# Designs tried in a protein design run: designed miniproteins, single chains, continued (3). Part 52

Each design is a single chain, and the fold is of that chain. pLDDT is the mean over its residues in the fold that is shown.

## One batch from the design tools (miniprotein)

Design m9777
Fold by ESMFold2-Fast:
Structure m9777 (fold): chain A 87 residues (1-87)
Amino acid sequence: MELERELEEKRRMAEEAAERGEATEEEREAYLDLQRRLQAAVLAELGREDALRRLAEQLGISVEELRAYVTPEVREYARRLIEEELA
């Protein structure tokens, strides 16, 4: 899946860049943004409204804005992670 590949690629790049000292603020922010979107999708799929609201507060956005990060692709990836984690 595109999102899974993107997340793994960004993680690998971040690790390699950190080792070489090449990681930029933009690259770190892009990876963190993708991680936040995935976390929001996982919490939404688990029905953890309380945790989802707290995440939105930490990011300084509304819960509605946070839910907008949950695209169909992110949601499918989150479901797969939940299955793997709970297996």
Scores: mean pLDDT 67

Design m9778
Fold by ESMFold2-Fast:
Structure m9778 (fold): chain A 96 residues (1-96)
Amino acid sequence: RPLPRVTLSGDVTVREGGSATITARVEGAEPGSVVRLYDQNGNLVATARVDADGRATHVLRNLTLSDSGLYVAVAETPDGSLTSPPSEPVRLTVLP
């Protein structure tokens, strides 16, 4: 069985103090699979579950200028047996 594949929605620009929505599309994983979103330093910033359409929606709130950077996602099957390679990164830009 091939590994799950994760694609993130395109680059996002928001104002400081606002919220950003980053949507992951997952192929080869069951609904209920977990998608973990990491910042460029490898810190886990958000977790979402894959819905019936193969999407997981991450909402980042109360953003500061320091939250600007590259984000990657990794999907894990509900039983934890398979983990995807990291997605292509997306850029979050937080404006003053």
Scores: mean pLDDT 84

Design m9779
Fold by ESMFold2-Fast:
Structure m9779 (fold): chain A 78 residues (1-78)
Amino acid sequence: MEELLKKAGEALKAGDYATAAEYAKKAARQSFEVDPRSPRALIALKEVAEAAEKAGDKETAKEAREAYQEALRHSAEA
């Protein structure tokens, strides 16, 4: 998870929102397999969605937002 979050952050700084969203989604999946209640991956998905939206990358923002909502649903069910 940590390595995926690091790669997501690096991609976000480089303006590669698609890659940032990909790594954030992978981090969320690993988080659910280990600890479904971990907020770190949820925060990463939200940050990617907000940054992509501000940059005008509406498709990546939508993907990250959808992944965030899906992850939030799994956390709420527990």
Scores: mean pLDDT 72

Design m9780
Fold by ESMFold2-Fast:
Structure m9780 (fold): chain A 75 residues (1-75)
Amino acid sequence: MEELRKALREAVGLLKANPDDPEARQRAIDLVAEASGLSREDAELVVNAMRTALKAGVPEDQVVEAAARIAEALK
C-alpha cells in the first residue's frame, strides 16, 4: 500500500508538470503498473482517472487515495 501511494504521488507530479505529454503519461502508467502489479491496460485506466480528477481540480491527496482504491479494486 505505501509503495503504491508513493508511485501514485510520483505519477501525479508527472501528470501535473506535463498534462498533455504522451511520454509523461506513459511513465505514469509504467510507475502505477510496477507498484500495483496491474496490467498495463488496468494501469492506464487508473492514470486516466487521475488525469480527469486533476483536470477537475481535485486535490492531489484525494486523487492519490481514489486512484489507490481503483487499483486495489482492479486486482
Scores: mean pLDDT 81

Design m9781
Fold by ESMFold2-Fast:
Structure m9781 (fold): chain A 88 residues (1-88)
Amino acid sequence: IDSQVQQTQNYTDRTGSLTSSGGSSQQVSHYSNQSVSYGTTAADQGRQSGTVQDLANAEMSTGYSNYSQNYDDQQQRQNSSQQRQVSS
């Protein structure tokens, strides 16, 4: 658990933020407003606790479907591009 939490925090840093403190708070506020039902509980917890893992879990639960679709499209594009580079 501790190890995974540390890795999750690294992911937040990679997301490209000047300071993780500002991004976390603002993002939680936005999701809380639009996701009153399922997102409210997770978003509120993230705001109080401030744990990256809690926030990540809320986002996946809320919009995992949308995220999955976008990810699939990008992966397909990368696969095509990679094949060009491999060329051999």
Scores: mean pLDDT 43

Design m9782
Fold by ESMFold2-Fast:
Structure m9782 (fold): chain A 59 residues (1-59)
Amino acid sequence: LREELEKYARENGLSEESVEEALRFVEAFERAFNIKLSREQALRLAKTIAELNDRYLKA
């Protein structure tokens, strides 16, 4: 998951901070809902959060 998200971030100009925030969010989400996301679901969620953090919440 981390490696795939880091590759996506490099290709899309996202910050390392956005990657870390996205990974923390996925873990918090799984804990809050007491579920285990598939790697594909986790990656989709992480990409969305990383983009939101970098472009709208951080800026």
Scores: mean pLDDT 77

Design m9783
Fold by ESMFold2-Fast:
Structure m9783 (fold): chain A 68 residues (1-68)
Amino acid sequence: MEPSFAEQVLALLREWLANVDRLTPEEKEAVRHTAELLLETVRETETDPEQVARIEREYERLLERLDE
């Protein structure tokens, strides 16, 4: 069973969130930019509003942690 694109994005956001304290400032910028692009793609392609909401929540949490 291959995970959906939205499931892969959710897993990646959670992995970045778990490791955020280990990232350099340059890596934090790269993660922020990549996460934004992934969220935009999810919003365009995912039809399940609950899944979109879950990804948006993890994205917002990641941004908060990246700004610390």
Scores: mean pLDDT 81

Design m9784
Fold by ESMFold2-Fast:
Structure m9784 (fold): chain A 80 residues (1-80)
Amino acid sequence: TPSAAEVLAAAEDFLATLALARAVLDELSPEDRRVLLRGFLEAARALVAELEAVADSPEARALRDRLRALAAELEALIAA
C-alpha cells in the first residue's frame, strides 16, 4: 500500500504530465485525443481512490477534490 507522501507525489507528477500533454492535444486527431483523454481520466480516477484511502490532511483532501473536478472536466471534454 503506498504511503500518503507517495500518493501526493504521484498526483503532482500526474498534474505535470497532463499539463505537458495539453500542449499537444490540438495536434491530435479527434480519435487519438479521446484515447489520450480517456487514459488521463482513468489515471485521475485511480489517484482519487488512492487519495480517499490515505487522505487524513487538509492538503490531501484539497488535492483529492481538485482531481475529482479535473476528472469531471476530462469527462466533459471526451463527451464533446
Scores: mean pLDDT 80

Design m9785
Fold by ESMFold2-Fast:
Structure m9785 (fold): chain A 100 residues (1-100)
Amino acid sequence: SAAEERRLLEDLEKAKEIVKAALEAQKEQEEKLGKSNSEEALEAGVEAAIEKLRELGYDEMADEIEAARETKGPLEAARVLTELLEERFAALVDLLERRE
């Protein structure tokens, strides 16, 4: 229970760092070279994060991010992923503290 939730929080933190790095790399490329050359790197980062979420049992989050990617593109999908991961981390921390 609590140990499993703590392990899951660690795994989600790693996924968040992957997406964060992809978004930061994309922004840096936008400032230097423009959008076209960084989109493939961002797309690969989003795809890896979706696979990790499914592995961890977060199919609903993965489906939402895939839908955003298909309708609005990889940048919006990465933004949605980052926001969902931040919300999930906060909820998991609160749950662990309440269980003592």
Scores: mean pLDDT 69

Design m9786
Fold by ESMFold2-Fast:
Structure m9786 (fold): chain A 61 residues (1-61)
Amino acid sequence: SREEGIEFFFNQLDSDNSGVITKEEFERFAGMELSDEVWKKLDPDGSGVVTREELRKALLS
């Protein structure tokens, strides 16, 4: 399912099981710089990290 894909993607980036992904790790995985609009959707509170729930909401909304 789409949820399984998101969980798999998150777990690949969050290999230390911290529960968050940094913008730098996300951009390295994607192989490109994230736009401000995309990053704001992933991290709307400006914490500098993305939680699994934030990633799910951003990709499934």
Scores: mean pLDDT 69

Design m9787
Fold by ESMFold2-Fast:
Structure m9787 (fold): chain A 98 residues (1-98)
Amino acid sequence: TVTIDLEVPEEVEAGKTLKVTATLTSSQPGTYRVFVSVIDKETNKLVASDSKLVESGKSATFELKLPKEPGTYIVRVTAIDVETGKIVASDEKEVKVK
């Protein structure tokens, strides 16, 4: 079993960089591709994304440029097993852009 925990600020100013930290926990050694997506909650459109390879038990920090449009955005993190291509863990948090 793999888990991923997402840390994001609750609010960020429009035009600033959103800093996202994802921590991956697994009892099994391994490397996972971690995708971070920022989605406009109203339109369900992807507005920013990034990905990194993350080892079990490690954290990765992502810096994402948000649109300058205020609103509520969903930050979603997804961990993909690189051998199978399957999603093994995910987490979501809301951020308000003001």
Scores: mean pLDDT 83

Design m9788
Fold by ESMFold2-Fast:
Formats: sequence, C-alpha cells, structure tokens
Structure m9788 (fold): chain A 120 residues (1-120)
Amino acid sequence: IEENIKKLNEVLKKKGYKLTRIGSDPAAGALVLEIEKEVDGKWEKVAGLRFVWPDGEPVEIVDISYDEEKDVITIRWRSASGREGELRIRIKDDTAGLVGLRSSHPAWAAQEPAVRAAAA
C-alpha cells in the first residue's frame, strides 16, 4: 500500500496535488484522507475526507489508484470481518469530493461520509 501511495503521489504531484495523510484513525473511528495543493511553491491542505467505520469495525486500505482522465482517486478497503468496499474521490478546483461509495454492508451504504474542503 505504501508503494501505491508513492506512485499516486508522483502522478498527483504533476498536477500540483499530493496525499499527505491516508489510513485508519482509531481515535476518530474513521478512515481519513488529506490532500494538499501546491500554491506559490508551498504545499497547503485543501481537502479532507473522513469515512466513519461502519458498526465501529476498523477498516484497512487494500488498494489505491488514480484515474488522470477523470481526476478520481479510488480507495479500496477491507474490514477485519472481510467486508469490502470502495470510495471514489474527485479532485477539482482545490477541493475533494466524494463521487462514489460502494460497500458489501448495508450500514455502510446508509452512512454519509464527511468531506471537508480547505478551511471548511
């Protein structure tokens, strides 16, 4: 997964973005993703995503990919019980927004993930 994050960051850096934080946060009870943008040669946080663990069950990231044509980051996750799902996040106009969510668990489909823009 670290290698996938490095490869993703190489591609995103060409567009002036990078992932600075990605993973499960036990204190938050969520999977967290943070994105920075290069502004005047400095990296500034522009977006954050928080996907709350369904039923309090921790999830791990098993794959991460990026579609340059669509500007979409796809994160695949797996829970300790073997449940799986996918988050799709579009990077646009200095923000990141959730554009798709799939889950093998009904409770995950009912959850609305928290998405934060820069300074929001």
Scores: mean pLDDT 66

Design m9789
Fold by ESMFold2-Fast:
Structure m9789 (fold): chain A 105 residues (1-105)
Amino acid sequence: GSATASITLTVDGKEVTLSAGGATAAEVVADFKAQAEKLGLEVTVFEVGGMRAAVATSKDGRVAMVFANEADGTITLTLHEDGEEVARSVASVSPAAAEAAARAA
């Protein structure tokens, strides 16, 4: 299975949607990076404590972060303005759902 999280933010005065999705934590972070770079955002990718993560920053001081948990496939996508979390989207693929999909293939 796969999961997708999305948030809405403003880039260059226009409202846009930033999404992150995939079947693995690595795919989620790669999708986030590709989507954010298409919007002209500066992206940094990193790993913290069994999570794959990325941060996208805009010139307008907005920060979007994605955390993809390698253990359960949970995606947390947040938007921050002036150091405060102003939006959050969470999606997950349970291990049971991923196992069922693999058995069906």
Scores: mean pLDDT 75

Design m9790
Fold by ESMFold2-Fast:
Structure m9790 (fold): chain A 97 residues (1-97)
Amino acid sequence: MNEKLLKIIDELISLLEELGKTDQAEKFRKAVEDNKDNKEVLFNIAVAALLSLIEAGVPEEVIDRFLKEIEKLYKLSPRQKELIEIARKNGKVRRPK
């Protein structure tokens, strides 16, 4: 259902705003408003927002939770899964320990 997907995207964007990525969050909100009727574009926005959170150094537990929720609504392509995995590995290297 699009309603569940929109809720997930809103949570992803809200977390970007909390991390001070306000310009990026605003861009995603505009993309959602322009594409509310296009489910494929909404899934691409969800993946892009998730990748942005990974790059920002959000904990793996948070990323895993969003990934599971997205996968319940949409089967990610092998390429999308690969991009997420690469971003997660790069995100770990950039985190202060």
Scores: mean pLDDT 76

Design m9791
Fold by ESMFold2-Fast:
Structure m9791 (fold): chain A 81 residues (1-81)
Amino acid sequence: SSEELQELRDELARRLREVYEKDPNDLEGAKAELREAARRLEELGYTELARELVDMIDRARTVEDLENAAKRLVIRLAELE
């Protein structure tokens, strides 16, 4: 539902903020939070979006790449609301 997508978006933003507050260069921690978001999307039936997110995570080489992936996910989730 749109409420579940909004909750996922808000929780992801909070978790990524917590990761970067502890270590702004924690690439693996940020990847772990985004992979958890992809798992939740798959459970909600958004299999294609989850696959797209995993592909973006796997291609990411820097924290900036992951920030861009997270921003794209937030935009996609907002479009589904």
Scores: mean pLDDT 79

Design m9792
Fold by ESMFold2-Fast:
Formats: sequence, C-alpha cells, structure tokens
Structure m9792 (fold): chain A 69 residues (1-69)
Amino acid sequence: TTKTVTLKGLNGQKLEAVAITHADGTVEVRKADSDTLTVPADTVEITAVAENGVAYRYDVKTGEITQLP
C-alpha cells in the first residue's frame, strides 16, 4: 500500500532528489520531478534536496517540513 505526500515550504525551489526511509530502516533514493510523491505507507521519514542544495525533512506524522542546516 502507498500514500501520497505533498512537500510544502520549499521557498519556491524545485526538488532534485528525495530519500525515503522505510519502517525496516531501508532507504530508497529517487529523483523528484514534483513536490508530490507516492511513497510506501510504512514510510517513517522523507528527506528532500532542492536544486539549490538545501535539504528538508518531512515529518510523516504531522505533515510538517523542516529546513535542515
């Protein structure tokens, strides 16, 4: 089963790649062509990298995006 996630708070930047962490600790890296992703329902963490090199963490429980340092 999968779920759709929309990443907001990217300051108008386009995504370059995402890293999707599953419940078993496996990490899947994908190219991102939009801010909307289809991910496994057991996803625990998503880290997104924008074209400008800024990274963001998506909190699956709250739906919030936090810019990483």
Scores: mean pLDDT 73

Design m9793
Fold by ESMFold2-Fast:
Structure m9793 (fold): chain A 100 residues (1-100)
Amino acid sequence: SIIDLVKEAIELIEKAIEAIKNNDLEEFRKLHKELVEILQKITALARESGDPLVEEVENELLAAVTVLQDYLKGEISPEEAIKELERLRKRLEELLKKLE
């Protein structure tokens, strides 16, 4: 379900923040791959449903994947990556409440 996918995305973002804090690049790459797989599933659901809330979840998750990519490329600092991921996690939690 979309609710289960959003909950999994929130957990993966929380783990990504911890991986940045621990400077664990191998774990971070694994979490990035898993988050991309969740994004692909949500994109398929957005296409099938046409639900604006599912599309909003897709947009926020795309933003999260972009932050992870920018961090892996060294284009943003660890502090900036953590700040943006915490903001996106809170936004996804707000969207989760609307989906319930």
Scores: mean pLDDT 89

Design m9794
Fold by ESMFold2-Fast:
Structure m9794 (fold): chain A 99 residues (1-99)
Amino acid sequence: EVEELKKRFIEAVKAGKLDEADKLAQTLHERGDFEAIEEAFYEVTKERIESGLSKEALKKILDYVNKELEKRKDQPETVETYRLKGIKKAVEEALKKIE
């Protein structure tokens, strides 16, 4: 089920098990569970931001993510597309709170 896969994915990322995380993200993508991929990267990024990223670092991340999404706008959506969308949402939310 999508919620179980999303939970396992988040746990794998937090544990530094990147190979397992990549396989789980690909499984979610193959199932068409794109929102779950975006939500998982949103949650992981939000936790990392709460660990103490500066406003300058957040702005640099947002610039990078926006440029990468712009490069991909005419391409099929992939796991990386949803990863970037999740990161963007978390960073934009954090910037609104400190601006």
Scores: mean pLDDT 77

Design m9795
Fold by ESMFold2-Fast:
Structure m9795 (fold): chain A 69 residues (1-69)
Amino acid sequence: MEEAKKNLSEEEQQAIKQNAQLHVDTTWPDADPETKQKLIQELENKGLFVAVNGKKVRAEQRAEAEARR
């Protein structure tokens, strides 16, 4: 299984995926959906946002969403 290669929990794998999507949407908002999906997949494969940034980026997005109320 792919996650076994990274030795990460399922929650950590989901966090990487969500943070990759958030990063792509924030960095390249004008990109086509297919291009965004490709970028997300590449970020997941490289294991970016695993430890330090993962939880932080997600929390910041939720705070911004609440501020828009």
Scores: mean pLDDT 59

Design m9796
Fold by ESMFold2-Fast:
Parts: structure tokens; sequence; C-alpha cells
Structure m9796 (fold): chain A 98 residues (1-98)
């Protein structure tokens, strides 16, 4: 799992997606508590563009073999493994941006 997160984070970072520690902390709070779909919860918490948030969510779900339909599920109702994969990917991007 960790190696997939690291490889995915490098790919997303190479595409121009960057995340600060402040953006990650904001995303964590809203993603765990927001009734919105995962993409909208990331935008709300992090201030990331909808395009960047969509890329992070959809590519993470795809890399870990989750259905794309999970991107439309309320963030609070996502499987814990899917949340962990998304946050792990974001954290790895933060570490690349340091």
Amino acid sequence: MDSKIEELAKELYAKGITISEEQLNGAATTFLTAPEPAIDALVKGSGLSKEDAREIVTETLKAFGFPESLAEVEATKLPLTAKDAIFGTMKAIVDLNK
C-alpha cells in the first residue's frame, strides 16, 4: 500500500498538483466531517481547485482498485481504507513539496 501511495503521489506532483501542510489539515477536518462528496469535501477543506481535488480522488481510487462511484459518496461514509489511501496520497504530495 505505502509504495503505491508514494508512486501515485510522484505522478500527481509531476502533473503540477501541490499540497501544503495547511491545505492537508483543512482537508482532513472537512473530509472526515462534511456531508458532501469526497471531491467537494476536499475543495471545501483544502482550497484546492476542483480539477486537482478530482484528480487526487479519482486516481487514488483507481490505483487501489476502488469503484469510481466512491468519488460521489459522502466523505464521512467512505470506507476507512479509501479515506486512508486518499489522505496518504495527499500527505505524500506534501512531503514532496517540502
Scores: mean pLDDT 80

Design m9797
Fold by ESMFold2-Fast:
Structure m9797 (fold): chain A 63 residues (1-63)
Amino acid sequence: MTEEERRELQALYLAMHTGLTDEEIAEKLGVTPEEVRAHKARAARRYQGLTLQELDALMKEAL
């Protein structure tokens, strides 16, 4: 897994499993809110068609 893929999955994990805003996720990851939105969008496109179990496994690997 690349560093970019890891950041994409971390942003998606926090968005799916927490009630945090993009701004709060950005604070936790040390990036901008715009980058969080970009990471979530790229993760959604990249992992489209995966089951929830497969996606959870990838997100756990990214943590």
Scores: mean pLDDT 76

Design m9798
Fold by ESMFold2-Fast:
Structure m9798 (fold): chain A 87 residues (1-87)
Amino acid sequence: MKVTYRLLFVELSAPLDGLEAKTVVEEAVLDENGNVLSKERREVSKEEAEKLKKEAEKEGFKLVEEHEAVVDGVTVKVEVLEKVVEV
């Protein structure tokens, strides 16, 4: 069975003095039909997110999607990395 491992990085930043940018990482495992088999979220620093991306690339993950938008003064940057594994 083919399984897709997905890493979703969401960076939220608001340009206010003393407010740190927040990054949420979501790790998901999808089946061949795109059904979510498992899903985990955690908050990480921007530096930790960059390290996770580099490690994921070493493991064969590829950037498949990248978006940036501004919603109510908050900048939202989304990056999706995926790896397909045969199980």
Scores: mean pLDDT 78

Design m9799
Fold by ESMFold2-Fast:
Structure m9799 (fold): chain A 101 residues (1-101)
Amino acid sequence: MKPPSFFVRGEAPEDPHRGEARVLFAGAWDSPEDKEKLLEEAIKALREAFARGYDRFVVRGYNSKGELVLEGTADDLDEAIELLREAFSKADYVVVEATRR
């Protein structure tokens, strides 16, 4: 990709929200049925964010005591979905954040 010369000089104002984390999903579940529904909703949120230009995902899983049991970062959708599935298998509460880089 060939950038315009004014971009190289940094004269173009950058979006001040570029690189800010956005919470895509936060959820906890009380039953295996709710867990499956929330996982599908979280996957949908990841797919929609990726389609909107988010290219970095952070998945965090917490146990019932609020202790971090899983943290991962992914730069592609398939890796983010795998991290999400692992978080749902190991944690009681999952948070997903996305950024644009």
Scores: mean pLDDT 73

Design m9800
Fold by ESMFold2-Fast:
Structure m9800 (fold): chain A 81 residues (1-81)
Amino acid sequence: MTVVGVSTKNGVLMDQSVVDPVSKKYNVVITQDKLNNGYLIAGEKENVLKAYDLIKEFIDNLPESLIGNPELAKEYMEKFL
């Protein structure tokens, strides 16, 4: 089992519902780490790395207008799935 941490850029913690589709797509467990403003991704190494890359790309491309809006962030995440 592999566990990888990913930190949010711009201090935005996405609602759990935003990352749940990524968890299902790659068969990994994604948990909010509010103390480090990020997420822990756990599962099979290959799947964890794919989920990490997708979440990192999502965070890096997240428009400033979606900061603090979980509903719009969820809609934006669907474009990466």
Scores: mean pLDDT 76

Design m9801
Fold by ESMFold2-Fast:
Structure m9801 (fold): chain A 83 residues (1-83)
Amino acid sequence: SEEVFELALELLMLILREVPPELIPEAIGIILRLIGMWLDGASDADIIALADDAYARYRAHLSPAAAARADALLAEARRLAAA
């Protein structure tokens, strides 16, 4: 759904804000991949899997507040996909 895509994008943008400068090109690449997947009609499950994998990969770079926000975004995306 568009709402699941928007939550995943918000999560990836949150990661982009928190990562060190040397990881910014990589984070941008993942955002572009998410957009491409959405345009190609990827399932909510595939979109959530990409966001979850990115969160797991970059979690160590996130502040506790950013990690809590990321957890909330993923929980809401999973709730919407299960409905």
Scores: mean pLDDT 88

Design m9802
Fold by ESMFold2-Fast:
Structure m9802 (fold): chain A 77 residues (1-77)
Amino acid sequence: SDVRSTILETRYYPDDPTTPVSQRSFASLVRQERGGQERYVLVTNPVNGEEKMREVERRLEEYARRRGLRIDERVVG
């Protein structure tokens, strides 16, 4: 398919550099480009649960807002 995906920002929980990435929950803001149209997707991957995912999502929503981007879809990955 001619869909191009670019990760714009990722946030981890815990945001602790001593915790392996494979043991962290994350949320990413992804730009998808198809047929000259841009779409913004918030992807979450709660590895150990969703307890702090709301805070991480809020930070990515703020990131998007500061850049004038609208989140078009939310997906659990």
Scores: mean pLDDT 76

Design m9803
Fold by ESMFold2-Fast:
Structure m9803 (fold): chain A 58 residues (1-58)
Amino acid sequence: IEAFMKAAQAGIQAAREALAAGASREEALTVGMDAAKKTAKLSPEQEKAVREMLEELL
């Protein structure tokens, strides 16, 4: 669960930084998911959960 939370936080931060730099919502989602996957190894279900969190927060 710690790895999942760390990945989710990294994804959210990366997505927010992308939006602040002028990226589209779709680009921010891609950047956020890439950051999350690089931060921690996630199961397919955890990747889906992070993606859903990013979609809800953006």
Scores: mean pLDDT 79

Design m9804
Fold by ESMFold2-Fast:
Structure m9804 (fold): chain A 85 residues (1-85)
Amino acid sequence: SMQELQNLIDRAVQMRQDLLNAMQNYQQGKLSEEEVRQLIERAREGLAELEAAAAKLDPADQAQVNQLINFVRGGILQLEEMIRR
């Protein structure tokens, strides 16, 4: 439904914002590597829930949400790269 689509869009947008904030906080020394690893684990769990919910939508709506899901996935990978040695 349109309500379910909007709910998933809002969740994905919020996750993207949280990831951007985590990147900035880590760069400013406000988060440890351990705290970032824990945030990545939680973000991966949230991403899996978003993907499962999106899979239940109509194909057209699913395509729209998948673009946002891909941005969230990219943010997680970027955080992982930042803490790699």
Scores: mean pLDDT 85

Design m9805
Fold by ESMFold2-Fast:
Structure m9805 (fold): chain A 79 residues (1-79)
Amino acid sequence: MELETVLTIGKIGLRALLDESGELLVVEIIPKEPVDEDWIREKLAKYSPKDMEEFVEELAKELGGEVRRELRPVGPDVL
């Protein structure tokens, strides 16, 4: 399994490529209130891609926001 973290302001997007199935896991965290970009970057810097579930759990707890997860087939345009 390969993991790639993608940050978006107002939404925190995490991507994980599932090596065996070729599926892309997309996780978005929509904060309850606006979040400082520097704060999000500091949090991201603490976590390796391998610790993504722990990162998502901590971030959702601190931001009190909505978490969305989606599995999609990986196409050439996604990578």
Scores: mean pLDDT 57

Design m9806
Fold by ESMFold2-Fast:
Parts: structure tokens; C-alpha cells; sequence
Structure m9806 (fold): chain A 83 residues (1-83)
């Protein structure tokens, strides 16, 4: 469900924004992806897994923007911070 995905991403964004408050900004990444099959729920779980792995190496990833453009295309913008 798109609405549920956006709600969860907003919650994660706020939590990550708080954590990155005292971190050093490294870079901003923005990219549009086209995939053969897109599942919003799977994307959310993958994002959480990537974020947890980044934390293990001292990085914090803040989701700035996420847009679903069509059934196979999405746009994502993130900021990467380092403690």
C-alpha cells in the first residue's frame, strides 16, 4: 500500500534526521530506478536493512525524498552522514 509505505518512510526519515543531527555531512545522492517488478513493502524492508548495515560502519543515511513515478519507476534522494 502506497500510503502505508509513505507513512513508514516519513517515520524513518524523522528518526534518522534526529540521529544525524550531530553527524558530519558526507554527500547527497539522487537517482531514478527502473525495475522489472516493484514491491513497496519489500523496498521498505531493504531500505531498513541497508540503513542498519550503514550504521555498523559509522554511517547514517537520511531519506530526503522518495517518489513513485510509475509501476516500475521510482526516484530516491538521500543524504549520507558520518559520525
Amino acid sequence: EKEKLLEELEKIRKEQEELAKDYEFVEEREQTYTVGKFDPDELLEIFKAIQEQAKEFGYEIVLEEFKILDEKTFHIKVKVYKK
Scores: mean pLDDT 71

Design m9807
Fold by ESMFold2-Fast:
Structure m9807 (fold): chain A 68 residues (1-68)
Amino acid sequence: MTEEQLEELREYLLTELGLSEAQADEVVAFAKRVNGDSDKTGVYAMLRLGLSAEQASALGKKLEELGM
């Protein structure tokens, strides 16, 4: 993953999903650790941050769009 992809993901989490900076940073760090795996990142966000299945699905689509 590039630094530009991680920054775009962080901005999406803050602006479109309405997450706090701390929550967005946690999701970005996890996505980096799992090499952008959309399923793992979505499950993590649901279990750790309480995101809905709809929000997790939107996050997965954004990760695919970013080429992660």
Scores: mean pLDDT 82

Design m9808
Fold by ESMFold2-Fast:
Structure m9808 (fold): chain A 100 residues (1-100)
Amino acid sequence: DAEEEIREAEENREELIERLSKTHGISREAARAILDISIEAAKKIIKETDEEKKEEIILEAMAEIKLAIEGGLDLPEEEREKKKEEIKKKIKEELEKVKE
């Protein structure tokens, strides 16, 4: 199922970007980044067996998605990495509060 969903998303990438952008009122660039980040994270998760590494993949993807939504993709690399690390730290702290 997961592999089929990934393949379908890749095949229909432009249609999904347009739909995400219009449905959620986000930029096309943000929708593209969200879709691409989600597909890459899903590919990494399905071939990973280590639960800690899966959590790291999810955390990285969540931080990148948050950065894309906040318009951070246009920032210089140094500022983008700094904001991504700040977002990752906040997500990690929130996950620790939930205790999985």
Scores: mean pLDDT 76

Design m9809
Fold by ESMFold2-Fast:
Structure m9809 (fold): chain A 99 residues (1-99)
Amino acid sequence: IDEAIKKLEEALKLLEEAAKLSEGPARDLLEEAARYTKKAIEAAKKGDIDSAIKYARKALGLAHAAVLLGEKGHLSEEAKELAREAAKKIEEAIKLLEK
């Protein structure tokens, strides 16, 4: 669980940085992904693993949606890479929580 929380905290930082570099709908998706990542961290810290997985999966979907907008030119290369790295860390955290 501690390793999963650490990965979610790292993902949260990356999503917040990507959002600061972004505008419009892509920023809104990144901010929403950050919000759900925060909820996943809080649930995991309380031992509510089912809610942590649910929130982390929601955050992952939102991060992927932001990356998809990035592929269409709505994110800078830097913001797109930050969002991709955040998505990877959230996916790793979900795998750790499912064990």
Scores: mean pLDDT 85

Design m9810
Fold by ESMFold2-Fast:
Structure m9810 (fold): chain A 64 residues (1-64)
Amino acid sequence: SPEEQAKIEKERLERVKKINDETLAKLKADPSVTPEQLAFAEKWIEDTLKEEEERVKNLEKQAK
């Protein structure tokens, strides 16, 4: 059902967020990573999360 699909996608999104947080923490701790590279990675992660959040939102609209 659309509700079940939305739940699965929400759980997947939570896992992705955790992985992204861990990746950013590693980048911040790495002295070889420049501030410019870190900013690029942060923006890429933010844009990717926005896309995934929009997908989940659309599934929730279908579940109504």
Scores: mean pLDDT 80

